# Ledger of designs, part 48: designed miniproteins, single chains

Each design is a single chain, and the fold is of that chain. pLDDT is the mean over its residues in the fold that is shown.

## One batch from the design tools (miniprotein)

Design m1652
Fold by ESMFold2-Fast:
Structure m1652 (fold): chain A 102 residues (1-102)
Amino acid sequence: MPKLESIEVRIGERSVEVRAKASNEALARQMAIAAGTAVLKVEGILHLDIKVEGGEVVVRAEFEDGASAVQGGEAALKGVLEAARKSGAEIVGEPKVTYLPG
């Protein structure tokens, strides 16, 4: 069974970093697509960078303001979780959300 092994969301003043680990590359790619698509719909998005290596996904985004960054982090998290659920993946851990600077 595919697994979402971990997910961490870090929300800065104008930036978001989402790191997720999937048990396989197909799930990682679906999570990356869902997170990126969700982030691109957020008002104030300035930059989006997505990296997928095997089961690991890193989404980095820059925003015009902190409110947009919070919305971006929430959208990315929701996108990853929805992609995992649609794939029938087991969510092994609870998402970790951190506000920076902490």
Scores: mean pLDDT 85

Design m1653
Fold by ESMFold2-Fast:
Parts: structure tokens; sequence; C-alpha cells
Structure m1653 (fold): chain A 71 residues (1-71)
């Protein structure tokens, strides 16, 4: 599915820049705006107390944001 393919691209990204590119491409493919994605990532970061966004935290937050916006 488009959702599973998008999530796989995010999960397989190696650095923060690749995560952000994969997440934005996934959002575009799934009809999610970049603004909606950014707002949801920010919400997840606040809820989970993430103070620093390394590649691992970005992968988790971006994947969860996509899943939440499609639920």
Amino acid sequence: SEIEEALERIRNAEDGGEVLEAARRAAEALGISEDELGEEVGRIARERGISEMDAENLRRAAAEAIERLLA
C-alpha cells in the first residue's frame, strides 16, 4: 500500500535530512500538506518530551505523524 511504502522509506532513511525528505515525499503522495505534517511532528515531540531531534527521533516522530494524520 502507499502508506506502508511511505513508512518504509521513512524507517530506512539514514540521517535527519533523508528522514525529512522521505516524510515530505510521503505526505505529498498521501495528500497530507507539509504544514499538517510539521504541526503533527511538533505535537508528538511535545507529548513525548523530545528536546533534541536526532535521526532516530525524527524517524519515529515522522512515521507516527503520518499514521495519526491518516487515522
Scores: mean pLDDT 79

Design m1654
Fold by ESMFold2-Fast:
Structure m1654 (fold): chain A 70 residues (1-70)
Amino acid sequence: MLSPEQLRQLADGGLDTLRGLARAAGIPEEVIDRLVTRYEKRLREAAEAGDQGAVSRSLSDLQRELEEAA
């Protein structure tokens, strides 16, 4: 089980990775910023709660939304 601190690091690293991939895919920065901002709140709350499943699910949902925006 990951600590809330480790879950925060996982969430932050996941967001950075997805932002980089989205930019490489040519997704407009405005779209990336809107989606990332929406999911940052969910990821922060999930990490604070120690919910690894919610962190992973939120990152997967963000990835899917970014792929649909491409």
Scores: mean pLDDT 82

Design m1655
Fold by ESMFold2-Fast:
Structure m1655 (fold): chain A 61 residues (1-61)
Amino acid sequence: MEEIREALTRIVDGVAKASNIKGPVSGALMEATARLEGNKIVVTYKDPVSGYVEEEVIPLE
């Protein structure tokens, strides 16, 4: 339960930061989406430039 609140806070913060990344090194926009899968939260980060997809899983057990 506590982890759900913390996970949501982390996801929102991560999405906000990822969506507003404007650095000299970046040159790419990162998109983040999150969904709840039963007892875990899956966050998908996608780099539209390289096509790289990274998955972050937050277990709630």
Scores: mean pLDDT 60

Design m1656
Fold by ESMFold2-Fast:
Structure m1656 (fold): chain A 77 residues (1-77)
Amino acid sequence: SIKLTPKQQEALKEFQKRLAAVQAEGAALVAAGASEDDVAATVTARTTAIFDELLAKEKDPSVKALLEELRQKALAS
């Protein structure tokens, strides 16, 4: 197991919090009768925006490396 720094842990918590909001938005769209394609497009766009925002404001190289790794894993799904 890789131990995260406190700064990396805080960044991961913020990412997880924002991702949970995106998942809730996706679930609401499904409940409203949105198509699978529309739900997938919305979730992908919101998730991409989260990475763009977090990476743009982050100055710590170790946190940037973690966020880039998470972005690569999200795109490889």
Scores: mean pLDDT 83

Design m1657
Fold by ESMFold2-Fast:
Structure m1657 (fold): chain A 110 residues (1-110)
Amino acid sequence: TPEDQERLRSYIELEDIYKEKYKLAAEKYSPEELVELILEEEEHQIALLEEWIKTASPELAAVLKEITAIERETIEQLREAKEKGASSEEILALAVKAEDKIKALLEKAL
């Protein structure tokens, strides 16, 4: 729908905004604080995606479910990285990789 296309464009823009936000946070916060910030943002995104899936077309819902799976996998990877004492650079790399992959899927759905 036109509404779904507008939401897709907005979400693509948000991925770039979050990527820059995480990059700036990595310069300012400890690795533990950086993981906490990213986890909070990702959990909020999953909640919004799950609501969107309920009203999306079947084709778009399939893409959003794939994105939700990537988000959940990234959350687990970030939790493991925190437990292992990963650096802010390693944490940022995990988040950026996920954001880039999600953006590519969103752009294909547009």
Scores: mean pLDDT 85

Design m1658
Fold by ESMFold2-Fast:
Formats: sequence, structure tokens, C-alpha cells
Structure m1658 (fold): chain A 62 residues (1-62)
Amino acid sequence: SKAEKGRQLAALLESAGRPLDRAALERLAELTGASPQYVGRLVARYPDPTDAGVALALAGLL
């Protein structure tokens, strides 16, 4: 579900730390179907992993 996917993405963002390295960005891109550059820019605007997950869902990437 979108909610489950959001929780998994939030956990990944929390464990990966900030700023995200290339490997973490590539994993997020695989999960969302978007480019690593787009996902990286969107996530960088939301330092909190939960807020980043919500932003990805609202962008239609979950």
C-alpha cells in the first residue's frame, strides 16, 4: 500500500542519514520510479524522514 511504502521509505531515509549518498538516492529512485536527481532534490527540502516520505507520496511517487 502507499502507506506501507511511505513507512519503508521513511525508515530508509532515517537509517541512511543526511545528506543522502548516491546509493541511498538510487534505492529511493528504484522504489519511487523517479530519477535520483529529482528524488534527491525533493528529499533535501525535508530533513525529517517522515515529512520526506509524505512529500514523496504527495508528488505521486508512492
Scores: mean pLDDT 68

Design m1659
Fold by ESMFold2-Fast:
Structure m1659 (fold): chain A 87 residues (1-87)
Amino acid sequence: LSGTLETESGTAKVTVEEKGNVTTIRVEITDNDGRKYIETLEITFSGDKATLKGSRVDEETGEVEEETVTIPASEAERLVAQFKEIA
């Protein structure tokens, strides 16, 4: 699943891939100056919980931001549904 959003400030390409109990969401952001950011969110479902591993990479600077959070599976399912609506 892949979709593109066009905004006044740039474009965002959203890709959602589901493989077993793991859902990967990738967002490629290109601003009007051609600067690119890649955000990746890996969601692993286990029972009533989901573990979210997020990273953001600035392709110009190479700067990486990473975060890992565990949330209820119901909240993660809602998040995935929102990204699928875009993709």
Scores: mean pLDDT 76

Design m1660
Fold by ESMFold2-Fast:
Structure m1660 (fold): chain A 71 residues (1-71)
Amino acid sequence: MEEEAERLFEEAVERLRELAARGELTNEKILEIMEELAKRLAELGVSESKQAALSTAVAIYAIGELVDREL
């Protein structure tokens, strides 16, 4: 379970990076990726703390890319 949760997180981060590299990262896509990740983690019975940690990590990556672009 935990190993599968980490894999889902890695896939989400990779998709964000691909979108960011192409200049296609939008708030809407970030939200969709985060919601899909959180939903799949909840379906797997991952703890709320772990869900929050992984979703927050994804958000941090996304915000970092957006801030870099706005600057």
Scores: mean pLDDT 75

Design m1661
Fold by ESMFold2-Fast:
Structure m1661 (fold): chain A 66 residues (1-66)
Amino acid sequence: MISELNLELQKIFDLYKEGKFDEAIEKLREVLRRLGATDEQIDRIIELFKAGRFSEAAALAYEIAK
């Protein structure tokens, strides 16, 4: 579960780095909602993601998944 989450997040981060921002953000929201994240948690993680803080975004997603 957590390992699969990390792989999914890495794929999403790569999409964002390629300039596919809308696709990356949409997939990230889907993953986080499946984990039971609140809208506030999702928005915070997306903020970190957009700032290029991918490891911090992944750490918060991991915390929600745990």
Scores: mean pLDDT 79

Design m1662
Fold by ESMFold2-Fast:
Structure m1662 (fold): chain A 92 residues (1-92)
Amino acid sequence: PPLVTSVFESPEATNISLVASEEATPEQVYEAVKATLEKLKPKHVTVHFSKGLPEEFKEAVKRALDELGIPYDEEEAKSGVPNFIRITIPKK
């Protein structure tokens, strides 16, 4: 599929990871992020974007967060995977 979405639990956080192929669209990123966030209903997230991720993909993620009213912090992803997005939901 053009967009790979995974959700995994760590002791400290729930992590949502997206890897976009060249076939992926910003709208597919928006829909995947929105659907996942609507299910998880986080109070706050940290969004990690890979270096060189196209601006339209960053805007798609931010649009989903803004529409759902979820406050977020933005960081650069430490991953060397191209077109990578991670959304981290901290556990209290």
Scores: mean pLDDT 81

Design m1663
Fold by ESMFold2-Fast:
Structure m1663 (fold): chain A 85 residues (1-85)
Amino acid sequence: SMFAELMRAAAEGFARAIALGKERGDEESVQLVLDAATRIMAEARSAAELRELLNELRRKFEEMGDKETAQIIEDTLRRIDAIAA
């Protein structure tokens, strides 16, 4: 299903964000991504809900000044939009 493809794109984005956090030794960033992934698996039932939860995660990283992780989440959102089009 299209939703399964969207969820796969989100999972790939989370894996990239987690890899960056681990590379930097940033356990707080890794935990934020894991918490967001858990919430998305529990709550997201549509592309719109997935986008909202990913936008919330992007805002958190922007507030932390973590531009690289915020960009990974933004790239993930762009990929989700392309799949949903």
Scores: mean pLDDT 87

Design m1664
Fold by ESMFold2-Fast:
Structure m1664 (fold): chain A 85 residues (1-85)
Amino acid sequence: MEEALKLLEEAERLAEEGRYKEALELYIEIMEKYPESPVAHVAPYLAAGILREMGKDDEADRLLALADAGDYEAVIALLREVLEE
């Protein structure tokens, strides 16, 4: 839990600096390494905000729908596709 919170704080700092892809990589790490953490449940919603900052509104909407469905594997896959762009 504490480690997931530190990753969250770092991701938020990176996003504030405009380092959006690096912030998204940390959200993926949180969801993969700490899936049972409450932080992993909020990470998709924070990542959607970053996608909107990047001008990726369609991807943000899809991410939110997947997160609401509890499909975290699909959430991670979508974020990885964004990182490959």
Scores: mean pLDDT 84

Design m1665
Fold by ESMFold2-Fast:
Structure m1665 (fold): chain A 66 residues (1-66)
Amino acid sequence: SDLELERLKQLIKDLISKEQLDDDMQQLAEESLQRMDNAKSIDELLDVFTDFGGKLAQARAEKAKA
């Protein structure tokens, strides 16, 4: 339902806002939040969220090696 989709979008935005992000990760988060705002279904939202999580994990892993 529309209500569930909007609630999930808000929850994800709140979770992302609590993350410790550098400038590169912040850019990634902004791009992902824009994609999430344009998601028209829960499935689309989950796809965007999963993609963002993978990219964030990769960025963090690369920085941890430095």
Scores: mean pLDDT 80

Design m1666
Fold by ESMFold2-Fast:
Structure m1666 (fold): chain A 77 residues (1-77)
Amino acid sequence: DIEKLRKQAGELADKLFKKAKEKNDVVSATTAAILRASSDLAKTREDIESILNGLLDVAKDLGDKKTEEEIKKLLEE
């Protein structure tokens, strides 16, 4: 379900943006905000998977292993 996957990508972007702000990580916060906006424009599964891979990199940079695992599970579907 592409609509569900898009919504989940947006929610993960918002979560990572908040975490980056809490850590004062300007680069990760900016990247998460861009990926959040991109999720609203994404039309294909390939576009959403590209966004999820970007969010995976943000989660890794922030050391958020729980969110990293959540993103990996979505990419496996």
Scores: mean pLDDT 85

Design m1667
Fold by ESMFold2-Fast:
Structure m1667 (fold): chain A 89 residues (1-89)
Amino acid sequence: REAAIAEVEAIVEEAVRELERIEDPEKAREAALEAMKRIAEHMRAAGLDDPALWRRAAARLAAAVARLEGDEEAAREAEEAAREAEAAL
């Protein structure tokens, strides 16, 4: 379980770093969706049913996309959601 959770966290960190290099919000949204798909497949393969882990991953990627779009309020809300999900872990 711990190793599988660490792998999900690694996928999220790599995806966020990739999003930080993208200037095009459309490409950023596509990259975020692809990352979430990989995370979902990895969690299913590992037998992880952890809503807090999923919510944190989704919120972190949403915050990165919102920052690229210049939507500071959406980014703030997504970062807050990520912190709440992490507190629930």
Scores: mean pLDDT 77

Design m1668
Fold by ESMFold2-Fast:
Structure m1668 (fold): chain A 71 residues (1-71)
Amino acid sequence: AEEIKEKVEEAVEYAAEIAAKETGLSKEEVIEKGRKYAEALGKYASTLSKEEQEKLLELAEKDLEKAKELA
């Protein structure tokens, strides 16, 4: 479950650099909002089956790779 949170947080860090430049918000503000979302997602994932958690981890890894391509 924590791995999903960590991957989402990493993806948010990459996306935050792009979003901050485009929106004029500080990188810190974008990261803070994203980390709150990642924390909520991680807590939700902990209520899921192992199979469902694995699927979410795969999605989070895919999103992280996509965010790195955009950065």
Scores: mean pLDDT 64

Design m1669
Fold by ESMFold2-Fast:
Structure m1669 (fold): chain A 64 residues (1-64)
Amino acid sequence: MLEPGDVARVVREQTLAGSPLETLRPGDLVRVLRVYSDGTVVAQSLATGRVGLLGGSALERVPA
């Protein structure tokens, strides 16, 4: 499961719910900043540096 500090790959098109909104596509990389008990993740896009909320189910941890 995801934990703060992990890098994760987007596996499904998602809206990164921040200000402004950003569309993430499969293959995009994010850094996990926080994980909530409901599966919601605060993540930062590595491409744009933008921070927002994502469903953790749309992310796959990159171990290396």
Scores: mean pLDDT 77

Design m1670
Fold by ESMFold2-Fast:
Structure m1670 (fold): chain A 77 residues (1-77)
Amino acid sequence: SVDPENLPVRSFASVEELLDYLRANAKPAAKPNLISFSELGQDAERIGQLIVEIQKAGKNPPLGVYRFPRGQVTITP
């Protein structure tokens, strides 16, 4: 089991670096992960759209807390 308090934390200087990381580290998965955003806006929408595209391809981004300039996304089982 993954302890939510012990999820790996990654910080990105830009949304583009975060999007590239999520694409590069997405792996095949039978079930989509849960996603939670602490920021609402255009950056959260862009990140959410990419995650939906990854999940439609039968993959999940890795579990973790991902920080970007105007927000945070958390990916859990």
Scores: mean pLDDT 76

Design m1671
Fold by ESMFold2-Fast:
Structure m1671 (fold): chain A 85 residues (1-85)
Amino acid sequence: STPEELAALIERILEEVRPLAEELRATEKDPKKAAQKLAEEVIRLLKRVLPDTTPAQQLVLQAIILALRNPGEARAEAEELVAQA
């Protein structure tokens, strides 16, 4: 698998969470809470596609899941990734 394939997969997941991001923008005024709810949905979608990805892609996706689960260690980077939706 290529880096371009992984980027396309991530972009697709971000597009799938866009309606939730728009809803949260209208209803949730706390950006950290909005980011947390988006992170939970992104993790759910990543776990769904994980079995259908290559071993190299799985390592990257698992690292993203770990960062999103442990925002205290990678808070700014995890929030930035989720906020790109």
Scores: mean pLDDT 72

Design m1672
Fold by ESMFold2-Fast:
Structure m1672 (fold): chain A 74 residues (1-74)
Amino acid sequence: MEEVEKLADEFVEKVKKAKTLEELEEIYRELQEKLKDYSSQEQAHFAYLVSQKLSDEEIEKWNKAAKVVKEKEL
């Protein structure tokens, strides 16, 4: 699961560096595309690692971006 840990680290860094909601939306789309290549177990492990590395404020920003992308792709 080294690839999943590396993906989580890369993702956390991108989220922390994102300055706009639009940047977070692009990060979300890229993440969804990459996660398609991973098993459900690996995706769950990724989510766990991300939750440990992001602050509550960063998680709130991410959830807002994820909601916007989901609504646009409805």
Scores: mean pLDDT 78

Design m1673
Fold by ESMFold2-Fast:
Structure m1673 (fold): chain A 71 residues (1-71)
Amino acid sequence: STKEFIEKGDKLVEEGEKLEKQGKYKEAAELYKQAVVYYEKAKELAEDPSPLEKKIEETRAKAVELQKKAA
């Protein structure tokens, strides 16, 4: 369901935040990228995609930011 995909994405974001706080930017970026995949799956099933579009954009931007910090 849409809710289950959102919950999976949210858990990956929480794990990514923990890795970011540890300075593990590459590993954190990878989890944020995985979260985007689940949010995109949720969006395809959602009646209203608008909240998920913003969440996807913010999560994707965070993954890019962290990947740059890892370089």
Scores: mean pLDDT 86

Design m1674
Fold by ESMFold2-Fast:
Structure m1674 (fold): chain A 62 residues (1-62)
Amino acid sequence: MASAAGAGALAVAMARLGADAETAAQGVHKFGWVSREAADAAGRAAVAGGSPEEAARMLEEA
């Protein structure tokens, strides 16, 4: 399984490329094999201007 840090970095990278929260969440979910709820939380954090560390923390909490 991909680490939470790697999944969080992916979500933030997608958001910085202009992806919306849903698109970032789908990328994290498919690539990281994390739950949909965790991916949605990470995607929202990334789009809200969060860091990869913040997105990773949300993935760990979900």
Scores: mean pLDDT 64

Design m1675
Fold by ESMFold2-Fast:
Structure m1675 (fold): chain A 76 residues (1-76)
Amino acid sequence: SRVLSEEEKRELLEALKDPDPAVREAAARTIAEHAEQFGEEAVEPLREVLATEPDPGVRLYAALALREIQRTLGLP
């Protein structure tokens, strides 16, 4: 698995708000696949996706990513 740069991680979190649902889904999936590389800065963006995202596929990957990131950070 590839190590993401800090710039790539910022771009992925920003892409969660892209007007194209395909871009949002790809971003959420990529974050979920590399969740161990993200810190607490990803928690609020992913929670916002779960609260506001109309697409169930994007929400699913965001939920998986958030769960794994919270587990890694020791959060409930």
Scores: mean pLDDT 86

Design m1676
Fold by ESMFold2-Fast:
Structure m1676 (fold): chain A 74 residues (1-74)
Amino acid sequence: MSARLEKGPEGAYKAGRLAAQTSIEGATGRPAPDEHVDRAGKAAADAVQKGMSNEEAAHALTRAVGEALRELPP
């Protein structure tokens, strides 16, 4: 995971959604709700759009996924 801007914010949004969906489904065994997946994708996209590093974008995504999992019982 070394690329910083893969299709810019749009690419980060899509990647963030996929990562969030995989993490939530892995933790809960249920389909990830679009609301939480969208929130995580937007967090990743926002970080990339602000010119943050890949590390900062990954941190923002991880935080959003954590918030989603906190709202959704395991």
Scores: mean pLDDT 74

Design m1677
Fold by ESMFold2-Fast:
Structure m1677 (fold): chain A 89 residues (1-89)
Amino acid sequence: MTKEEEEKLLERIRERAEELLELSREELYERARRLVEELARLRGLSPEVTQQMLAGIDLLEKGKMPKEELALLIAQLEEAIRLEKERLA
């Protein structure tokens, strides 16, 4: 990835994160869990690894992650899923 490609990627992630701030924290955590499950499926990860990733999301929720950071995490997960789907197409 070039610096220019990385900057464009980060800009898309920031724009998406701003849109996600319209959602509640509960909706954002539900979305994060679904995205983790989809990404794990696309990457062919085992159920055990998928459960560990979901446990990570639960720890972030229990730790009261700031909404802005949660929105950025979701935007990053959505972009990772998009790239995996492009790789598989």
Scores: mean pLDDT 80

Design m1678
Fold by ESMFold2-Fast:
Structure m1678 (fold): chain A 68 residues (1-68)
Amino acid sequence: MEARYSEEEREALRKAYEELFAATADASREQQFAVFREWFLSQGFSEETATAYARIAVAELERRKAAA
């Protein structure tokens, strides 16, 4: 991670992240994983961290899909 985020920047990133959840809700698990991993990589995270966070995001999407 190469940047320090302000509170406003973190809120904007969280909103973008939530938009990705909405956009990928009906996608396959593999597509969801790829989209989130690419997004985290674009934010400057390492491949290992991006992969870990993408797995967490996919698990959260599955929970949201089950609840909807």
Scores: mean pLDDT 73

Design m1679
Fold by ESMFold2-Fast:
Structure m1679 (fold): chain A 81 residues (1-81)
Amino acid sequence: MAAQNQERAKQLVDNAQALVDEAEKLLKEGDYDGAIKNAQAARDLARQAMAVPHASPEIVERAKELEKRAEKIIEEAKKKQ
């Protein structure tokens, strides 16, 4: 059970990382709507990862950092619209 929870939390964080990276790319390219959508999805996945029972402290810390990065992307994109 613990191994399955860790794998799921890792997948959520890895997916959130990919979405943050895409959102940062879209933000740099001037696609503010795309940046917001990807950042919102990343934030939601990061929050899901933090909610996984017995997620490791390292996974939780990564998820918190990704949530913060996603929120900064949303704020920046909204300012440039």
Scores: mean pLDDT 86

Design m1680
Fold by ESMFold2-Fast:
Structure m1680 (fold): chain A 74 residues (1-74)
Amino acid sequence: MMERVREAMREAGRAAMEELGLTADDTPSQAQRDAIALAVGRAVAAAAGLPAPASAEEALALIREVAAALLAAE
């Protein structure tokens, strides 16, 4: 499970950046950051069996909670 959530975060983040035409050297705008956060949050929710976040802010909160749970479960 933990590996699946980490893979989902990595894959969704990469896919969202590619869709927006961003690279590691780019500084995303607020709108692009919100889009990436929402995409990653939705992927994390699906992998963890949690409800999908409705906003970028909710997605960021979910990502933080899941990351904390993954660290605690080590």
Scores: mean pLDDT 75

Design m1681
Fold by ESMFold2-Fast:
Structure m1681 (fold): chain A 94 residues (1-94)
Amino acid sequence: MEVKVDPKLKALSPEEKARLKAMLDEIRTLIENKAPVEEIIKQLEELADYLESLGLKSYALTLRIFAEMLKTDNPFALYTLPKFLDALRANLDA
């Protein structure tokens, strides 16, 4: 998984980038508002499905790992997930 400008992310259409940004922003809002972890998990799985549909399988796998960490009540997921989301969001604007 590339943490800097990924050619696959750069190749996304403006509509695909806008949809991905909206999904990332929704998950960030849920985390900031301390929403139930079940709702955060649902949105992570929906984002992972969308990323797989775009061919971004490594990013999708990382999100599914975060969803599994949240399902097992791993507190480190909520500390590291925002950083991953922010990095992915920034790469869409690069």
Scores: mean pLDDT 80

Design m1682
Fold by ESMFold2-Fast:
Structure m1682 (fold): chain A 74 residues (1-74)
Amino acid sequence: SDEEIKKEAEEWLERYKKLKEEYADNPEIVAALDKVIEALKKLLEDPTEENKKEVEEKTRELQGVLVRYQTAQA
């Protein structure tokens, strides 16, 4: 339901805001987090399949940045 989508999006928005504080010194991770945060805000305004797919796409981009960061630190 739209209500369940919005609740899940609000919970993830708070998690990503916290993660942004944790990685504040890493501009690439912050930029990727900002993209997911923007996509989640759009999903909260209009809970469509298109907006849900955008969140999934930006989340995948964030995961890629995090993997690259961890690999570079190893």
Scores: mean pLDDT 85

Design m1683
Fold by ESMFold2-Fast:
Structure m1683 (fold): chain A 100 residues (1-100)
Amino acid sequence: SGFERMLELAERLSKLPPEERLPAVLERLREEGREDVAEAVERLAEKFGDIAAVGGFLVYEYGGVDLRTIKTLEELRAKYKELVSKVADELLEKYGEKVE
């Protein structure tokens, strides 16, 4: 599922120092020829900071939310929490055995 790919990326990013996470995301996007997305993520970093920009990328990539619709840090946080809840629900349905 898309959420399994999100968890794999999150695990890889968690092994990097916080200051290296945004550069790693941007480098990968540019290697994939996704310059438009890389520029949108950089604009989010300029507005809300690097940590929020990484969160915004996850919301875009795995939550399907257009980064240009996010106007405030509070909106970004709400979308990120919604994504995390959907991931948790999918994992519980797939791996949380209610055997009885």
Scores: mean pLDDT 78

Design m1684
Fold by ESMFold2-Fast:
Structure m1684 (fold): chain A 59 residues (1-59)
Amino acid sequence: LRPGDRVEVVAGPLKGRRGTVLAVSEGKTPVDGSRRLALIRFDDGREVGVPASWLRRVA
């Protein structure tokens, strides 16, 4: 998942929305891991941080 990728949300409260990845960042949770977050500009113009695991790349 990279800036400029077209994505669709496949999980969570924004499921079914499409947008473009603006940025990807690593969030550090406790010792059990890192969470990758993607900042998405949705087609309605909103920018929202979404867990990368909720996103699917589309054409």
Scores: mean pLDDT 71

Design m1685
Fold by ESMFold2-Fast:
Structure m1685 (fold): chain A 106 residues (1-106)
Amino acid sequence: MEKVDYLIENETVEQLIERLRELTEALKGKYTIDDLLEFLDKHKNEISKTDYLDIRSILTFLKNLGLPVTAIPLLFERDLQNGADEERIKRTLALLIVLLEEFLKE
């Protein structure tokens, strides 16, 4: 929680997308979207229901399209280009960054 709030207050959307890109590149060839969904489900009680559902929706969408983990930042870039709520995107990006950093420690 503390780190999510810190990222939201101290980094731009563009900085968060770049950090997410670096994290997903570190996952490339080692982990799948299914691995991330399993990790998210293990930690669902540690985040709000709204944030859990937002992240799960993104991962499920990528899985249904057969896209790799490196496509996650591209979805956020596309959503921003289509006029999506930047504050909501920023919160989801910060949560994904924290979750992926914890995933990489395991």
Scores: mean pLDDT 79

Design m1686
Fold by ESMFold2-Fast:
Structure m1686 (fold): chain A 88 residues (1-88)
Amino acid sequence: SRAANAERAANEMIASTVEAAKSLFEKKMKEDPKRGAEEAISMVKASADAITQGMERIDPELAPKVREQADATAEALSKEFEEKAKEL
């Protein structure tokens, strides 16, 4: 129960970070697509690290799984932002 709630909270934080990063990129890409992508990618990576560090203190056994999920999400989103910036 507690572990399941912690994992759910971590996944919700990852999802919120994704939405915030997309909004930041959309706002900044109109002026400077490359800089917009760099700032959004930096935010996603920093958030992935923060979420993983938080999980390691709450549930060390879940931390590796949360790290893998957060890093995979950050990598996929970083690639998406880089590809979109190149098209602009």
Scores: mean pLDDT 83

Design m1687
Fold by ESMFold2-Fast:
Structure m1687 (fold): chain A 85 residues (1-85)
Amino acid sequence: DEVERIFENTKKQIEELLKEVKTPEAKAYFQRAMEELDEAKKWIEENKDKLSEREISLRTTAAVLRAIGLAEEGYFIEKKEKEKK
């Protein structure tokens, strides 16, 4: 399952980054990113019989980009905290 593999690989990358994150706010963004992936995967699985292969690919891509965006915000927050004197 290509969709399963894409979501799993993206989640693993986010989980790996989360290991180095210490601030509660940054952690919340990473958790939200993983939740967004889980929700999108569930929605696609529940509706895959109603979706074309292209629609599934586009929705998968959109979900991954959204999750990466949330993880980037979390990373930015963590970076700011590390730069505080």
Scores: mean pLDDT 82

